# Designed miniproteins, single chains, continued (4), part 100

Each design is a single chain, and the fold is of that chain. pLDDT is the mean over its residues in the fold that is shown.

## One batch from the design tools (miniprotein)

Design m15482
Fold by ESMFold2-Fast:
Structure m15482 (fold): chain A 91 residues (1-91)
Amino acid sequence: SAQRLLEEAEALALEAAERLHAGDVEGAVRLLEEAARLLEEAGLPAVAEMVRLEAEYARAAAAGDEAKVAELTKRYNALIPAAEAEVAALE
């Protein structure tokens, strides 16, 4: 069910946050990419794209790539209306 996919994606995102706190950027990226796949399967493609951008942001931030961080922030903000519409459509 979509609810179970959302719960699994949330658990992966929480583990990704723990990995980032521990300095494991690549471990966090893999978990975020998996969470995004589950969100897309749940019918939330804009939310999934935002999570993929969070994974790219984690890598760019760790690398000190200020230009990439700025680009990713702009792309993330552009997705907010679509993501809000997807979440509002959930029962």
Scores: mean pLDDT 88

Design m15483
Fold by ESMFold2-Fast:
Structure m15483 (fold): chain A 62 residues (1-62)
Amino acid sequence: SAAEQAAQAAADYYAQAGREFDGVEATGEGKALSDTEAEVTITVEGKTYTGVLSTASVLSSL
């Protein structure tokens, strides 16, 4: 769905920022919670961080 695609795009965006600015290995995983919200999990050097984002807001920022 569009929400799932937005969730994954958000996760990929934040993981990529970690790689480019901090020089660390980072990966992202997104999960749609609703049509407008996504749970984003970022793994940086084996450590995980999870947050909830508006998918519409993220797509507008990409």
Scores: mean pLDDT 68

Design m15484
Fold by ESMFold2-Fast:
Structure m15484 (fold): chain A 79 residues (1-79)
Amino acid sequence: GKMYMSREEAIEYVKEKLNLPSLEEAERVLLKTLHAIINRRQIPSKYLSTALEVLDNLSEEERNELLEEAKKLPDDISF
């Protein structure tokens, strides 16, 4: 069966893949990218592919929680 990552592992993956300076920045970028996906905003391909890989590797419960958090972010988000 497929092995799912935790939210913490997903944030670490985003940090490494996008070469970000901290786990806090990686979580912020992940949530901003998911918010942009939900609101059908233009997203750089590297950010889009990274967020989609995270969603594919999270359990259904973790994925739903992350998406609900992303939905609550303000629309004035910049990358």
Scores: mean pLDDT 81

Design m15485
Fold by ESMFold2-Fast:
Structure m15485 (fold): chain A 81 residues (1-81)
Amino acid sequence: MEKKKEAAEEAAKQLEEYIKEKSKTLPDSEVKKLVDLMIESTYQALKDYFGDEKLAEELAKKVQERLRKALEEALKEREEE
């Protein structure tokens, strides 16, 4: 169980980095669409990977919060430049 949670944490971290990089080159509207697609894909991937809908929902909410926060930070950093 712990290894699967660590894999989910690493995946979330990689997605955060990807959002930060894409925010430098894409318009804000496109970055927001990308994050929304990532959130949807993350829930489905976790559901398939764990085979437990409740666990997938709990992990997906945690990843969703992280991705939303990364988006807010990336857009704020862009506006300050």
Scores: mean pLDDT 74

Design m15486
Fold by ESMFold2-Fast:
Structure m15486 (fold): chain A 83 residues (1-83)
Amino acid sequence: FPKSKEEAEELAKQIEAEAKALGHEVLKAEVKEDEDKITLTVTVRDAETGRVVTVTVTYNKDGTVTVTVTVDGGPAKSISVKA
């Protein structure tokens, strides 16, 4: 998981490039850094199903990582682990 804004921005570029190479539409790839956390958000439209999937990865600077997944704007599900 990215531990700096720079690492998160590089990861976002890699994910965007891979998704485009697979024919998926990248709707959003965004990195935000706060004092306490770094958030990477990627939204992709799946080429096969047409569904919109949003994955948000939050690296908390205390060493906790939270991953949240939303499909077609439905209810978000999240999991938190130690990095």
Scores: mean pLDDT 75

Design m15487
Fold by ESMFold2-Fast:
Structure m15487 (fold): chain A 74 residues (1-74)
Amino acid sequence: MAKKLSDEELRKLAERYGISEEDLKAVEKLRDEISGDSEGFVRAMLKAYSVEGDIGEALVNMIRSIAKRYEEKV
């Protein structure tokens, strides 16, 4: 079954990783659009915000790009 993080769990993880409210909205959008078990994927995305340097920046930009695509569609 598809499992999704609750809004409260997302906020708790966002606080833990120092995620902005705009970036949290992007992650919430991706959580809602992903079919199947999204918990592991969403947790990995949130953890990407704690990664320093070019790899962390690339991962965050990828997350933002995917979220923007879903936002532009609906």
Scores: mean pLDDT 66

Design m15488
Fold by ESMFold2-Fast:
Structure m15488 (fold): chain A 79 residues (1-79)
Amino acid sequence: EEKKRLELEVESLEKLMESLKGTPEEKVKTREEVFEKLKKEYGGEAVYRYSEILRAAQLQEEGKKKLKELREKIEELEE
């Protein structure tokens, strides 16, 4: 369960960071897709989780740092 949530956060952050290089239409579509996945996993906390991940993605350096931390946590759970 914990690994699944960390993997979802990594996927969400990667997609949001990549969408920043695309068109405005691609950004909207990616944000909606990410939010729906987070809503399914986190329910009522989805708005909070989405806002946190989106903020990290927009700051770029913070997004890279968070992505590295999440990947390291996933790696630790595989031990």
Scores: mean pLDDT 77

Design m15489
Fold by ESMFold2-Fast:
Structure m15489 (fold): chain A 81 residues (1-81)
Amino acid sequence: MTGEQALEAARRGLEEAVRGRALLEAARAAGASGTAVAAAALILIGGAVLGLLALKAGEKNGNAEAVALGAAALAIAGAKL
């Protein structure tokens, strides 16, 4: 990845992690089906994977913003309910 690609991946990973986290919390609070909870969890996992890849690429390319956003995506994905 270029530094620019790492930054874009980090932004997208953060957006997916935030969205997945909000959907997972809402699904659990609403007593939604296991399939709805699983779908929200998959979005969250996708955000975490993009965040990790962006963080590693940002470290290699010296892009501090990509590292910071990637780390934020991982932190949101790892936070307990």
Scores: mean pLDDT 76

Design m15490
Fold by ESMFold2-Fast:
Structure m15490 (fold): chain A 70 residues (1-70)
Amino acid sequence: MPTTLGDVARKVGKKNGLSEEQTEKMAKAYSMHKAGFSYEEVAKRLGISQSTVSYYVRQIEEEASKSPGY
């Protein structure tokens, strides 16, 4: 994709009022999920809940699914 994962995560984080730390964890959660880790594994590795992992992945997928130039 032409946009980096970090750029998408920052945009989503600003929309949802997330801190820089939360935005970084969101980017890592999505990256790990794409690498084949389960939500439980991602949650354990990042020290967050499975619900938070699900929320982060969904937010990034929704934003990233937009056409180039969004």
Scores: mean pLDDT 76

Design m15491
Fold by ESMFold2-Fast:
Structure m15491 (fold): chain A 71 residues (1-71)
Amino acid sequence: SMEEIEKRLRELMEKEPAERRRGILQLYFDLVEEIKEKYKNEPKEVQQALIYKANSELNILVVKIEKEKKG
């Protein structure tokens, strides 16, 4: 769920920069694999659109949390 992803992301944002980068990259790869498996019977174009949307949502959450930590 998006709430679980946000929780995991907030935990990662408290880590040192190198560990944070590795954790976020792993979250991205896990999300891509989940989409590919869940939508494996959908056309490639649909899978790609869902991956792009998920990546955009993850990036928005990262920026949001970074701004909250600086404010």
Scores: mean pLDDT 81

Design m15492
Fold by ESMFold2-Fast:
Structure m15492 (fold): chain A 81 residues (1-81)
Amino acid sequence: SSMETKSRIMRYILDHIDDPNLSIRKIAEEVGISQRTVSRYLVEIAKEYNLLDHIQDPRTPTSVRIKGLKEFFKDPSKYLK
């Protein structure tokens, strides 16, 4: 399911939160899906957690989105309203 796949993506990011080389390719390889599908799910996750507009924008580079998600997971209080 998409929820289960998003959960696996989030767990992988959390487990590698301090890895500066974490990339969409690494996430795709570990989760067993295409890089395009990872990119789409990262956008959906950013929207579900109401992250900053530029992190939600599908035109934003995937490296910037991954950094934004890492920052959110390290300190969710910055995004809780």
Scores: mean pLDDT 82

Design m15493
Fold by ESMFold2-Fast:
Structure m15493 (fold): chain A 61 residues (1-61)
Amino acid sequence: SAVESLVARHEYSEAEIAELRRLLEAGDGAGVKALLESLGRTFASEEEAVAHARRIVRLSE
């Protein structure tokens, strides 16, 4: 939705979203988790971080 897209853009910069997309396309789950944790997020697993990143990328479109 438009509201969810705006929230994603507010939480993450265009550069951060582009980097998440690049890491997802590369299959780098560890890199996705590390980047999101550097931005103040916490995840129990790489799979949870990847799922969160996929949602952010989708909502940023």
Scores: mean pLDDT 77

Design m15494
Fold by ESMFold2-Fast:
Structure m15494 (fold): chain A 94 residues (1-94)
Amino acid sequence: GAKLPSNLTLTSVSSTQVQVSWTTDDPSQTFKVVLFEQDPETGEWKFVASKTIPGSETSVTFPATAGKTYKAQVYAKDGDKWIKGPSATITVKK
């Protein structure tokens, strides 16, 4: 089966960017990172973006809005399936 990444970390690198980083022991593994934005009134997660990442990379950066809360969910490719991995959240600083 697919090896899931470890140590999923979100960092507000600026008021307009969030960086998602992780560790993996399999550089041949393909990952997908899905970014969600939280509605501050309902708490619901709205899809924003996804990026497919080769296993040779251990980070990806997304555009973000200051003051918004985001969740990144990572998936690992296992044949024809995407195996759901860890998630992490961050509020982007103003």
Scores: mean pLDDT 84

Design m15495
Fold by ESMFold2-Fast:
Structure m15495 (fold): chain A 56 residues (1-56)
Amino acid sequence: SDREFEVLMALGEYVAKNGVLTKEQAIEWIMTREGLSRSEAERIAERAVRLGLVKE
């Protein structure tokens, strides 16, 4: 979805400036910064791991 893509781009920019996040750190970041539920944040974070943006 467009929203998921936007969140992935924002996460990528954050990681580029602040260093690689773990999957749990990415979940908390998405929930806090984007206001998404944990289940939505987990889905996006799992995709970020597959894309190499976030570590397991």
Scores: mean pLDDT 85

Design m15496
Fold by ESMFold2-Fast:
Structure m15496 (fold): chain A 77 residues (1-77)
Amino acid sequence: MYDENGNPLRFVALSGDLEKVKEMLAKGADPFADVDKNGNVWDIRLRDAQGRPLHEMALAWGAPEEVAELLRELMEK
């Protein structure tokens, strides 16, 4: 599932848009099987090139703590 700009849940979360992340999840976005518009599968458990988990990346990008906590909770399932 994508937002109106074609971004998967992972990238919306990194932007710090908590309301949009919640909206996508409410519409049935699967954070473990998210697919971008090019057909690439994005799992929120995927780490960056430095080995950082998604919630740490979000904080580094300036996302609020509430977004990081939501991502951490999703990864625990």
Scores: mean pLDDT 68

Design m15497
Fold by ESMFold2-Fast:
Structure m15497 (fold): chain A 83 residues (1-83)
Amino acid sequence: SSERERVIQEIISAELTPLVLELLEQGKSLEEINAEVKKKREELRKRLDTLSDEELFEMLKEIQARKEELEALQRRAVALITA
């Protein structure tokens, strides 16, 4: 369903945000970051596709509980990319 796809994409984004920030802070090139992100996204997608809607919803709740932390990491990553 479109809702399932939205939830999967939100989980992937939340998992990738701290990785992108870590790689940016390490001074990795955009090519290296893109390669690592692609690999991690494919790994996560395969894993999440095996989960039930209930399991995905519980993961989303945990992400929502960490919303402020994740938003701070996202703002920092965007600032490093757009500087």
Scores: mean pLDDT 84

Design m15498
Fold by ESMFold2-Fast:
Structure m15498 (fold): chain A 65 residues (1-65)
Amino acid sequence: MVEKIVIEVPASASNEELAAKARETAKELGLEMASEVELSDTSATLFAYDAKKKLITGIEVRRKP
């Protein structure tokens, strides 16, 4: 089972800020990173393992249009 978390950031955010926000969110939620951050032109995606729920959580950080 996969849970998905979506976070919106300002359109001015850099790719580095998107990746940093994804990693920060995983750490704040106590998740173990299961993948490296995947960057696109509009978003950063990170898969992280939730040991308490025993499932993979997808974290997506998107720029607002």
Scores: mean pLDDT 78

Design m15499
Fold by ESMFold2-Fast:
Structure m15499 (fold): chain A 67 residues (1-67)
Amino acid sequence: MVSDEAIDRLIETLKKTVGLDEETAKELRELMLNSKTIEEKLETLLKIAKLMKDEESVKELEQALKE
């Protein structure tokens, strides 16, 4: 189970590194919290972060996937 705190830290990292606006950040948080498998959503975000070469977000996402 991924904690709300880990999700909040991930979103803050994405806001700082890729400049996510508040609307997008809120939508991503809601999607991650309400998804049937939050782990699957985090894996998808990890792939996106790797494609964007956002090393800081990759590290945070890998940490969030460890439970």
Scores: mean pLDDT 69

Design m15500
Fold by ESMFold2-Fast:
Structure m15500 (fold): chain A 91 residues (1-91)
Amino acid sequence: SKEDEEVELITKKMMEAFGIPYDPNMSIITKLALMEAMRIYSDDSNPYRLKEVPTLESIRNLSDERLEYITKRIQRSYPEVTLEEVKKAVS
């Protein structure tokens, strides 16, 4: 969809800015989780601020509370996405 194309463009630009390799074949949920984690990392005012540049491995190793926070951020645009789908997408 047009929204998926916009998510891919934003995710690619953010990943390039952080020096993270971009894979266009990643699932949309994986791309959304990485994008939201990068937004959290770049936001100094966020109480869930990540200490290091997010990777799939670092996201997978986050607490359930932090993964729920990422899921809630995704749900702002994609309310059907669940915590279990996010966990599966980053595993």
Scores: mean pLDDT 77

Design m15501
Fold by ESMFold2-Fast:
Structure m15501 (fold): chain A 98 residues (1-98)
Amino acid sequence: MPVAEAAIGMADVDFETKTGVNIAVVVFPKDADVEEAKERAIELAKFAAETDPRVLAVESIEVKVEDDPERPDLKIVTATMKVKVDPSKVRPGWEIKA
């Protein structure tokens, strides 16, 4: 069961490759189901991408599981989703690189 979760909106937009990144983070107890936490992180990243009108397609998803260095009873799942973006819907200088 996650104790905290967050989805970060589109970051690091590259106009030459026409790609962006969506990130989701789930924090969960070390004794919880890791696969459930991974699925939740992917769900959050995918939902953020699907609701963003700048996103044309999902190119790749990377999932990372780490121990929380300050909280030994917790683990962190990070899902990083690389997406293809429509450059006509992204304003130069409006989007901030993460």
Scores: mean pLDDT 72

Design m15502
Fold by ESMFold2-Fast:
Structure m15502 (fold): chain A 73 residues (1-73)
Amino acid sequence: SLEEEFRRLAAELDADPAAVDRLLAWARENKAYEIIELLVKLLRLVLEGADQEELEKVNEEALELLEKLRPPL
């Protein structure tokens, strides 16, 4: 699943499992899985040593989506 892939990639970068769980819980509650999908893509690109241009593009998409999800109440 997308959540399992995110946890796997985050663990490879020594991310705090509790922080990962909190983010996933927030995404479930707000139906914001598109941010998790972008983060998975970004983490894969980082681990693969991808081009800086592609990293910047995905990071920009993630920031725009995060800004849009900030006031969805």
Scores: mean pLDDT 75

Design m15503
Fold by ESMFold2-Fast:
Structure m15503 (fold): chain A 73 residues (1-73)
Amino acid sequence: DEESREAMKEALELIKKEIRKAEKEKNKELALERLDLVLISLKTILEQGKEDKEIVEEAEKLIEEVEELKKKL
């Protein structure tokens, strides 16, 4: 469904903005909480978009980025 694909792409763009907000967060505890919520959202997108290679690749890339950010906190 093309409409569902565009909705998932929009959700991924919103998630990218949330990741950038977490990077700028001075409180490490709040930054970790934001990143954990982002991971939950990304895992949901992976499950919903599992048949779409582009959506899966983008979501997996963002999960890796979030996990690396959590290691640096």
Scores: mean pLDDT 84

Design m15504
Fold by ESMFold2-Fast:
Structure m15504 (fold): chain A 80 residues (1-80)
Amino acid sequence: SAKAGAENAVAALEKEAERLVKKDPSLKPLLEKAVELAKEGAELTVKVLEGEGTEEDLARAEELFAEAEKLMKEAKERAA
């Protein structure tokens, strides 16, 4: 389901963030922000799937996931 997909995406990002923090603890604030943005995106996605959200909420969720991905990429580059 799309709800399970959103939850799985957040879980995968949290796991990757934990791995990167163990490699470089200085990345923790950046990675915590990325996880928070992904969680907000997932919450908006679930709201839309439950019939309580709008297409604007879905567009915002896409923006939040894109920002989270950008921060994860930055953290990976800094950890390399």
Scores: mean pLDDT 83

Design m15505
Fold by ESMFold2-Fast:
Structure m15505 (fold): chain A 82 residues (1-82)
Amino acid sequence: MIPKETGTYDVTVYFSSTGTGDVTVTLRDSKGNVVATGVAPASATKVTLKNVKLTKGEEYTVTASAPDGSVNITDVKLTKIA
């Protein structure tokens, strides 16, 4: 994902998990540096990474992992808060 404006964002990641373990969501910049992380139970459908500083034109990658089963990211929404 690429932000259209530099600022502070709430990043909401929607997912589905087939396992029972907690889902860890990680947001990385174009160089692979971790800029935000969130954890949610497998029964959840989303997690919000709050107060994330994003730079205009930078390509960010969202990944999700769980200890069991499969996890799929279904949507990612950016809400600019500052």
Scores: mean pLDDT 82

Design m15506
Fold by ESMFold2-Fast:
Parts: structure tokens; C-alpha cells; sequence
Structure m15506 (fold): chain A 118 residues (1-118)
């Protein structure tokens, strides 16, 4: 239930909503840094570049959520890198996925991996 509620937030909330619910000291600055890292990953990886706009947004939201979990446990650079890599690893095999039920299961996997890394 709690896992499902948190997973649904990644899938359904806007970036603005995720920023406003974040416990980060400077959540807007953190979101911009994560966005820049996601954009760089997309630029350097043709598989990520081939994702739909919807899945690219999901990747961004997922990476930000993971970063919020990891930021107290490791350096900022390590937390950003692991957040983007973890989200990409889970989302890339499902690049053509549109079914909300499957996307919710991917969001749950993202949360489970974030807990293992924290």
C-alpha cells in the first residue's frame, strides 16, 4: 500500500508537484541538476533518445525521486549518477510501453532499487 502510493506519485504527479513535496533544502536547484544529468544521458545514449516524450518525463521524475532518497547517503555527484542510471536501467527495456498498469510496476521497481541503494 505505501509502496503503491509512492510509486503512483512518480507516475501521476507533475515535476512541480514532486518538487513541492520534496524534503530537499533546495528542491528546485536539485531538480535542475537532475534534469541536466538526464538531458546529458539522453544526448549520449541513442536508446534513451528513442524514448517517447512521456517516458522521458517518467525518466526525469523517477531520477528526481531516487535522488531525493539518496542525497543524504552519498555525494551529490554519486547520487545524481546512480539516480539517472537506476531509472534508465528500469525504463529502457520498456521503451514502447503505454499501459498504465505496467508503468506502475516499473515505478514500484524504481522505489525498490532506490531503497537498496540507500
Amino acid sequence: SKLEEEAKKILTLSMSDLISTSKLENPVEAALKVRDAVNLAILNNPELASLSDELKLFLLKAAFYIYDKLHKKMSEEEAIKLSVETAAKIILPHKDETKEEVLLELAKKILEEAEKLA
Scores: mean pLDDT 85

Design m15507
Fold by ESMFold2-Fast:
Structure m15507 (fold): chain A 85 residues (1-85)
Amino acid sequence: MEEKRKILEEVEKKIKEYVASLSEEEKEELRKRAAELAKQTLTEEELRELRLEYLRELLKKMGFSEEEIEEIIKVIEELAKEELE
């Protein structure tokens, strides 16, 4: 359990560092995408799917491999299931 949380904390830290290194134009693109998602009347399930797609795209831009991205997403889904139980 603790190992999964550690992976998410490391990913969160890397995302924060990556976002801090972005140009103003790149930050604007991220804000624009977040605003676009917020405009949609979505179910929790649809919102979850879009968040996962957004996360995949962000991680790819950060240089994570396809295998690493799938592992991170799997950890997130497993933790979400435990939170509901």
Scores: mean pLDDT 68

Design m15508
Fold by ESMFold2-Fast:
Structure m15508 (fold): chain A 91 residues (1-91)
Amino acid sequence: DYIERVRETSEEIINHLKEQLEKSEDPEIKEEIKKAIDKIRELEREAIERLERSSPEEAERIYRQFMDEVYKLMSELSKKINEIIEKKRRE
């Protein structure tokens, strides 16, 4: 069931981000992680809504699109965190 996969993937990523949030001491990094968690939850809600009315063939496409969007968001988060770290190191 792609709906269950979306929920499980979202919770796994959110739990990972929450662990990173707990380990971070930088308020700017914490803010970016919190924004990422909110965006993952939004992507989850949109994907589930689309999946509830989809055919099996459409469901695979919707799931792949969800995964692509999640990957892009996580890549962008990583870049922002690295930029914050670099800026702090140049102080």
Scores: mean pLDDT 86

Design m15509
Fold by ESMFold2-Fast:
Structure m15509 (fold): chain A 110 residues (1-110)
Amino acid sequence: VDYSALTIEELLDRLKEVVEKFLDEAYKRGVITPEEREELLKLIDETRQAALSTTDPAVKAEIKRLLEGVYALAEVALENIDKLTPEQIRQLVRDIKATLEHAIALAKAA
């Protein structure tokens, strides 16, 4: 999939949908708490605000690359959710969280 063809707004919209579905599956499987699910949903909204507020083209491009990675990771995780162990799902949740936090930090440093 050529994620580079998406605008940052289109990417953020698709990322929210796919990550929400992934978090719903993680919650349904008892891998995350309701509090962890809610905090990650808030983090997605914070990432959206940070990305859309970024005016530096180089920083915006780097944020977009990070978001493309999160989208791809969450999409592949959803496609393979029945094949993943609870430990693998927990690691994917941590990886998504860390990448979103990194994107917010890049936006704030600009």
Scores: mean pLDDT 85

Design m15510
Fold by ESMFold2-Fast:
Structure m15510 (fold): chain A 93 residues (1-93)
Amino acid sequence: SLERSRELAREIVELMEKGFRDALEKETGVDVSGLSLGAAVELFLLHKYKRWDKLVEFAKREKLSPEEIKQLIAVAEKLGAPQEVIDELRKLL
């Protein structure tokens, strides 16, 4: 059923979004309510692989809002991103 498939897909995306946000908030203590699923997933991947050099490129490519960039910076700082990366992200504000 196409209707059932759409409903299930919506529920999965919502659960994933909440799960990633909850995990980031628990790890960092930062409010990430405005952070998109894509941004939350990217933060986890870049932290896991220590590829913080890609975070600035991601923020520019996805054209993140100032609100999202502020939350992204706060999470990245708590996860131990290099100061150079944080400074480059602040230039996007």
Scores: mean pLDDT 78

Design m15511
Fold by ESMFold2-Fast:
Formats: C-alpha cells, sequence, structure tokens
Structure m15511 (fold): chain A 89 residues (1-89)
C-alpha cells in the first residue's frame, strides 16, 4: 500500500537524519500515528498530526543547533506535504 511505503521510507529518512534521538523518536511516533490515521480515514487526526509536524521544529528549537533546526524544518515540511498528498488519495 502507498501508506505502508510512506511509513517505511519516512522512518528510514528520520533514522538517517542528524537529529537528537529524542526528536527522532517523536518523529517516528508521529509517522506511525499518521499512517494509522490515514488507514482509518480519520481526517481530523491526520490534520492534527500535520499541524504538530509543522510546529515541531519551533517547539524544540532550544534543544537544537542551527543546522539541526534547519534540517528538522525541511524534514517536517516534506513529511507534512507527503501526508497531505496521501490524504487526498
Amino acid sequence: SKIEEFKKKAIEKVKKADLPEEVKEALIKLIDEAAKALENNDEEKVEHIIKILRDLAERVKDSLTKEQYEKLEKLTKELAEEIEKLKKE
């Protein structure tokens, strides 16, 4: 399934990222929750997770270097856009 492929690729991308382990774990949980919400066609939960992803870098910025912040912003934006695309299918 497209959702299963998204989940696998997203988790692999997070694991390879140069980010604190706590941030990686948070992202993996959000990806798991997004995949489950998409499978259940839970539009409200999908929208909520997209919002959390878009806000994440700002929420944890004080725990990040400038380079980690920029990388997290890019990663969460890409994840949110891919989830939004899957929601439309």
Scores: mean pLDDT 86

Design m15512
Fold by ESMFold2-Fast:
Structure m15512 (fold): chain A 59 residues (1-59)
Amino acid sequence: SIEELRKEVEELLKSYGLKDFKIKGKTLEGIAEDAMIQLSELNNEELKEELGKLISKYL
C-alpha cells in the first residue's frame, strides 16, 4: 500500500541518519519522485540502490 511504501522509505532514510527527511508524495509515483529528488543531494549510491529496489517492490 501507499502508506507501507511511505513508512519503508522513511525508515530506510532514518537508517542512514536522515531522520528529518519527510516524504510528501500521496501516490506511488509521487513518493518515488520525492525520494529521487532527495537523493540528488546525497551522492550515496548504496542508498540510491536500496531506494530503487524498495520502490520497484511496489510498482
Scores: mean pLDDT 70

Design m15513
Fold by ESMFold2-Fast:
Order: sequence, then structure tokens, then C-alpha cells
Structure m15513 (fold): chain A 85 residues (1-85)
Amino acid sequence: GKSALTVLLEQYVPPELAQQLDLALENFDPEKLIDLTAQVAAALGVDVESTIEEINKIVNSDDPILVKKAKIVELILDLILIAKE
């Protein structure tokens, strides 16, 4: 089934983008996570450059994969919150 993040994100971005991000997050594909998170920021009208910097820091950290996934979820929620203002 879809994650809670994907269900929420589908309300604000194209469903196919949300679904691709969910799959990249599940499989932990760093290159796709960077690209898709940047596309989410662009779709939301949020600063793409700062989003790319943040996702790169998370993906390239020495954190365990589960911690990286949690930080990516938090980043995406923050992008939605910024877009709602």
C-alpha cells in the first residue's frame, strides 16, 4: 500500500511524481531521491537550489538508511508546509 507521506504528497504534486518518490524512498535510490525531491520542490514552487543542498546532505551522510529515510520524509513535509503559506 501507499505510505502516509505519498497519500499526503499526492494532494499537492502529480500522483506519478509522488509514487516515483515513494518507490525511490522504499528502495533507497540516492540519485533518484535527489532528482525526485528536486522535482517535488519545483512542483510546489519552493526553492529548488536549497532543497537540492538539503537532500544531498541527507543522502551523503554517514547516518543509517532508516535515519536518512526519516530525514527525507521530514524534508518533504517541510516543503509542503512552505508551499501552503
Scores: mean pLDDT 85

Design m15514
Fold by ESMFold2-Fast:
Structure m15514 (fold): chain A 83 residues (1-83)
Amino acid sequence: EAEKYLELGREAEAKGDYLSAVYHYTEAGRLAIQQGDYELALEAYQLAVDAAQKYVDKNPNDEAAKGILQQLQAGLEAVKAKL
């Protein structure tokens, strides 16, 4: 369930593992979209963007991570368009 992945993301974030948090939050968002729950998808993608931003802030020369952040920001805007 989407909520399980949100919990896993929060656990990863508490450990400072922002990349694992991004993965879990993104899976939560994908499952929420599949269920038609765009409000939950919005929450999940916002958490994924925030976690990816924290990773980029600590790894400013990681161009691949910046690309992931941009893709997540685009995904967040796509979800907002459904609300």
Scores: mean pLDDT 86

Design m15515
Fold by ESMFold2-Fast:
Structure m15515 (fold): chain A 62 residues (1-62)
Amino acid sequence: DDERRRVETQLETSTRLIEQARELALQGDFDGARRKLQQLVDQGLMSPDTAERLFAQLQAES
């Protein structure tokens, strides 16, 4: 029960931060996008390698 609630909260937080990073990148705010991805890493929701790959992807798409 507690574990499921943590997983759901982590998924919601991850989705929100990724969406915010994407929105910032589309606006040309790559520093803001990087900061949102760094928050995911700092919270243990994403590996640094995955965050770096996503950041590169956002730059390529913008």
Scores: mean pLDDT 78

Design m15516
Fold by ESMFold2-Fast:
Structure m15516 (fold): chain A 83 residues (1-83)
Amino acid sequence: MQMMRDQARRSQDDSMQTTYDQTRSAISQLNSLNSSTGRQYQQQADDAMRQSQDPRTRRQGMQQMSDVTNSAISQTTSMQNNS
């Protein structure tokens, strides 16, 4: 029971951290191409991470982080394909 609870919490924390790290990486590439766009995504990612730490807004924060990550990766991929 304890191990399953620890695994679930760790998986959620690891998933959010990994997603945030991927988002930061994509934002870094966007910043080198367009600093304004990178800054906008960075603020959205930071807000989503903050909301995910509050149990009342955890699901909302996780959803927002997923949306920000997908958007940032999509734009980075499009820019790389054009290069």
Scores: mean pLDDT 71

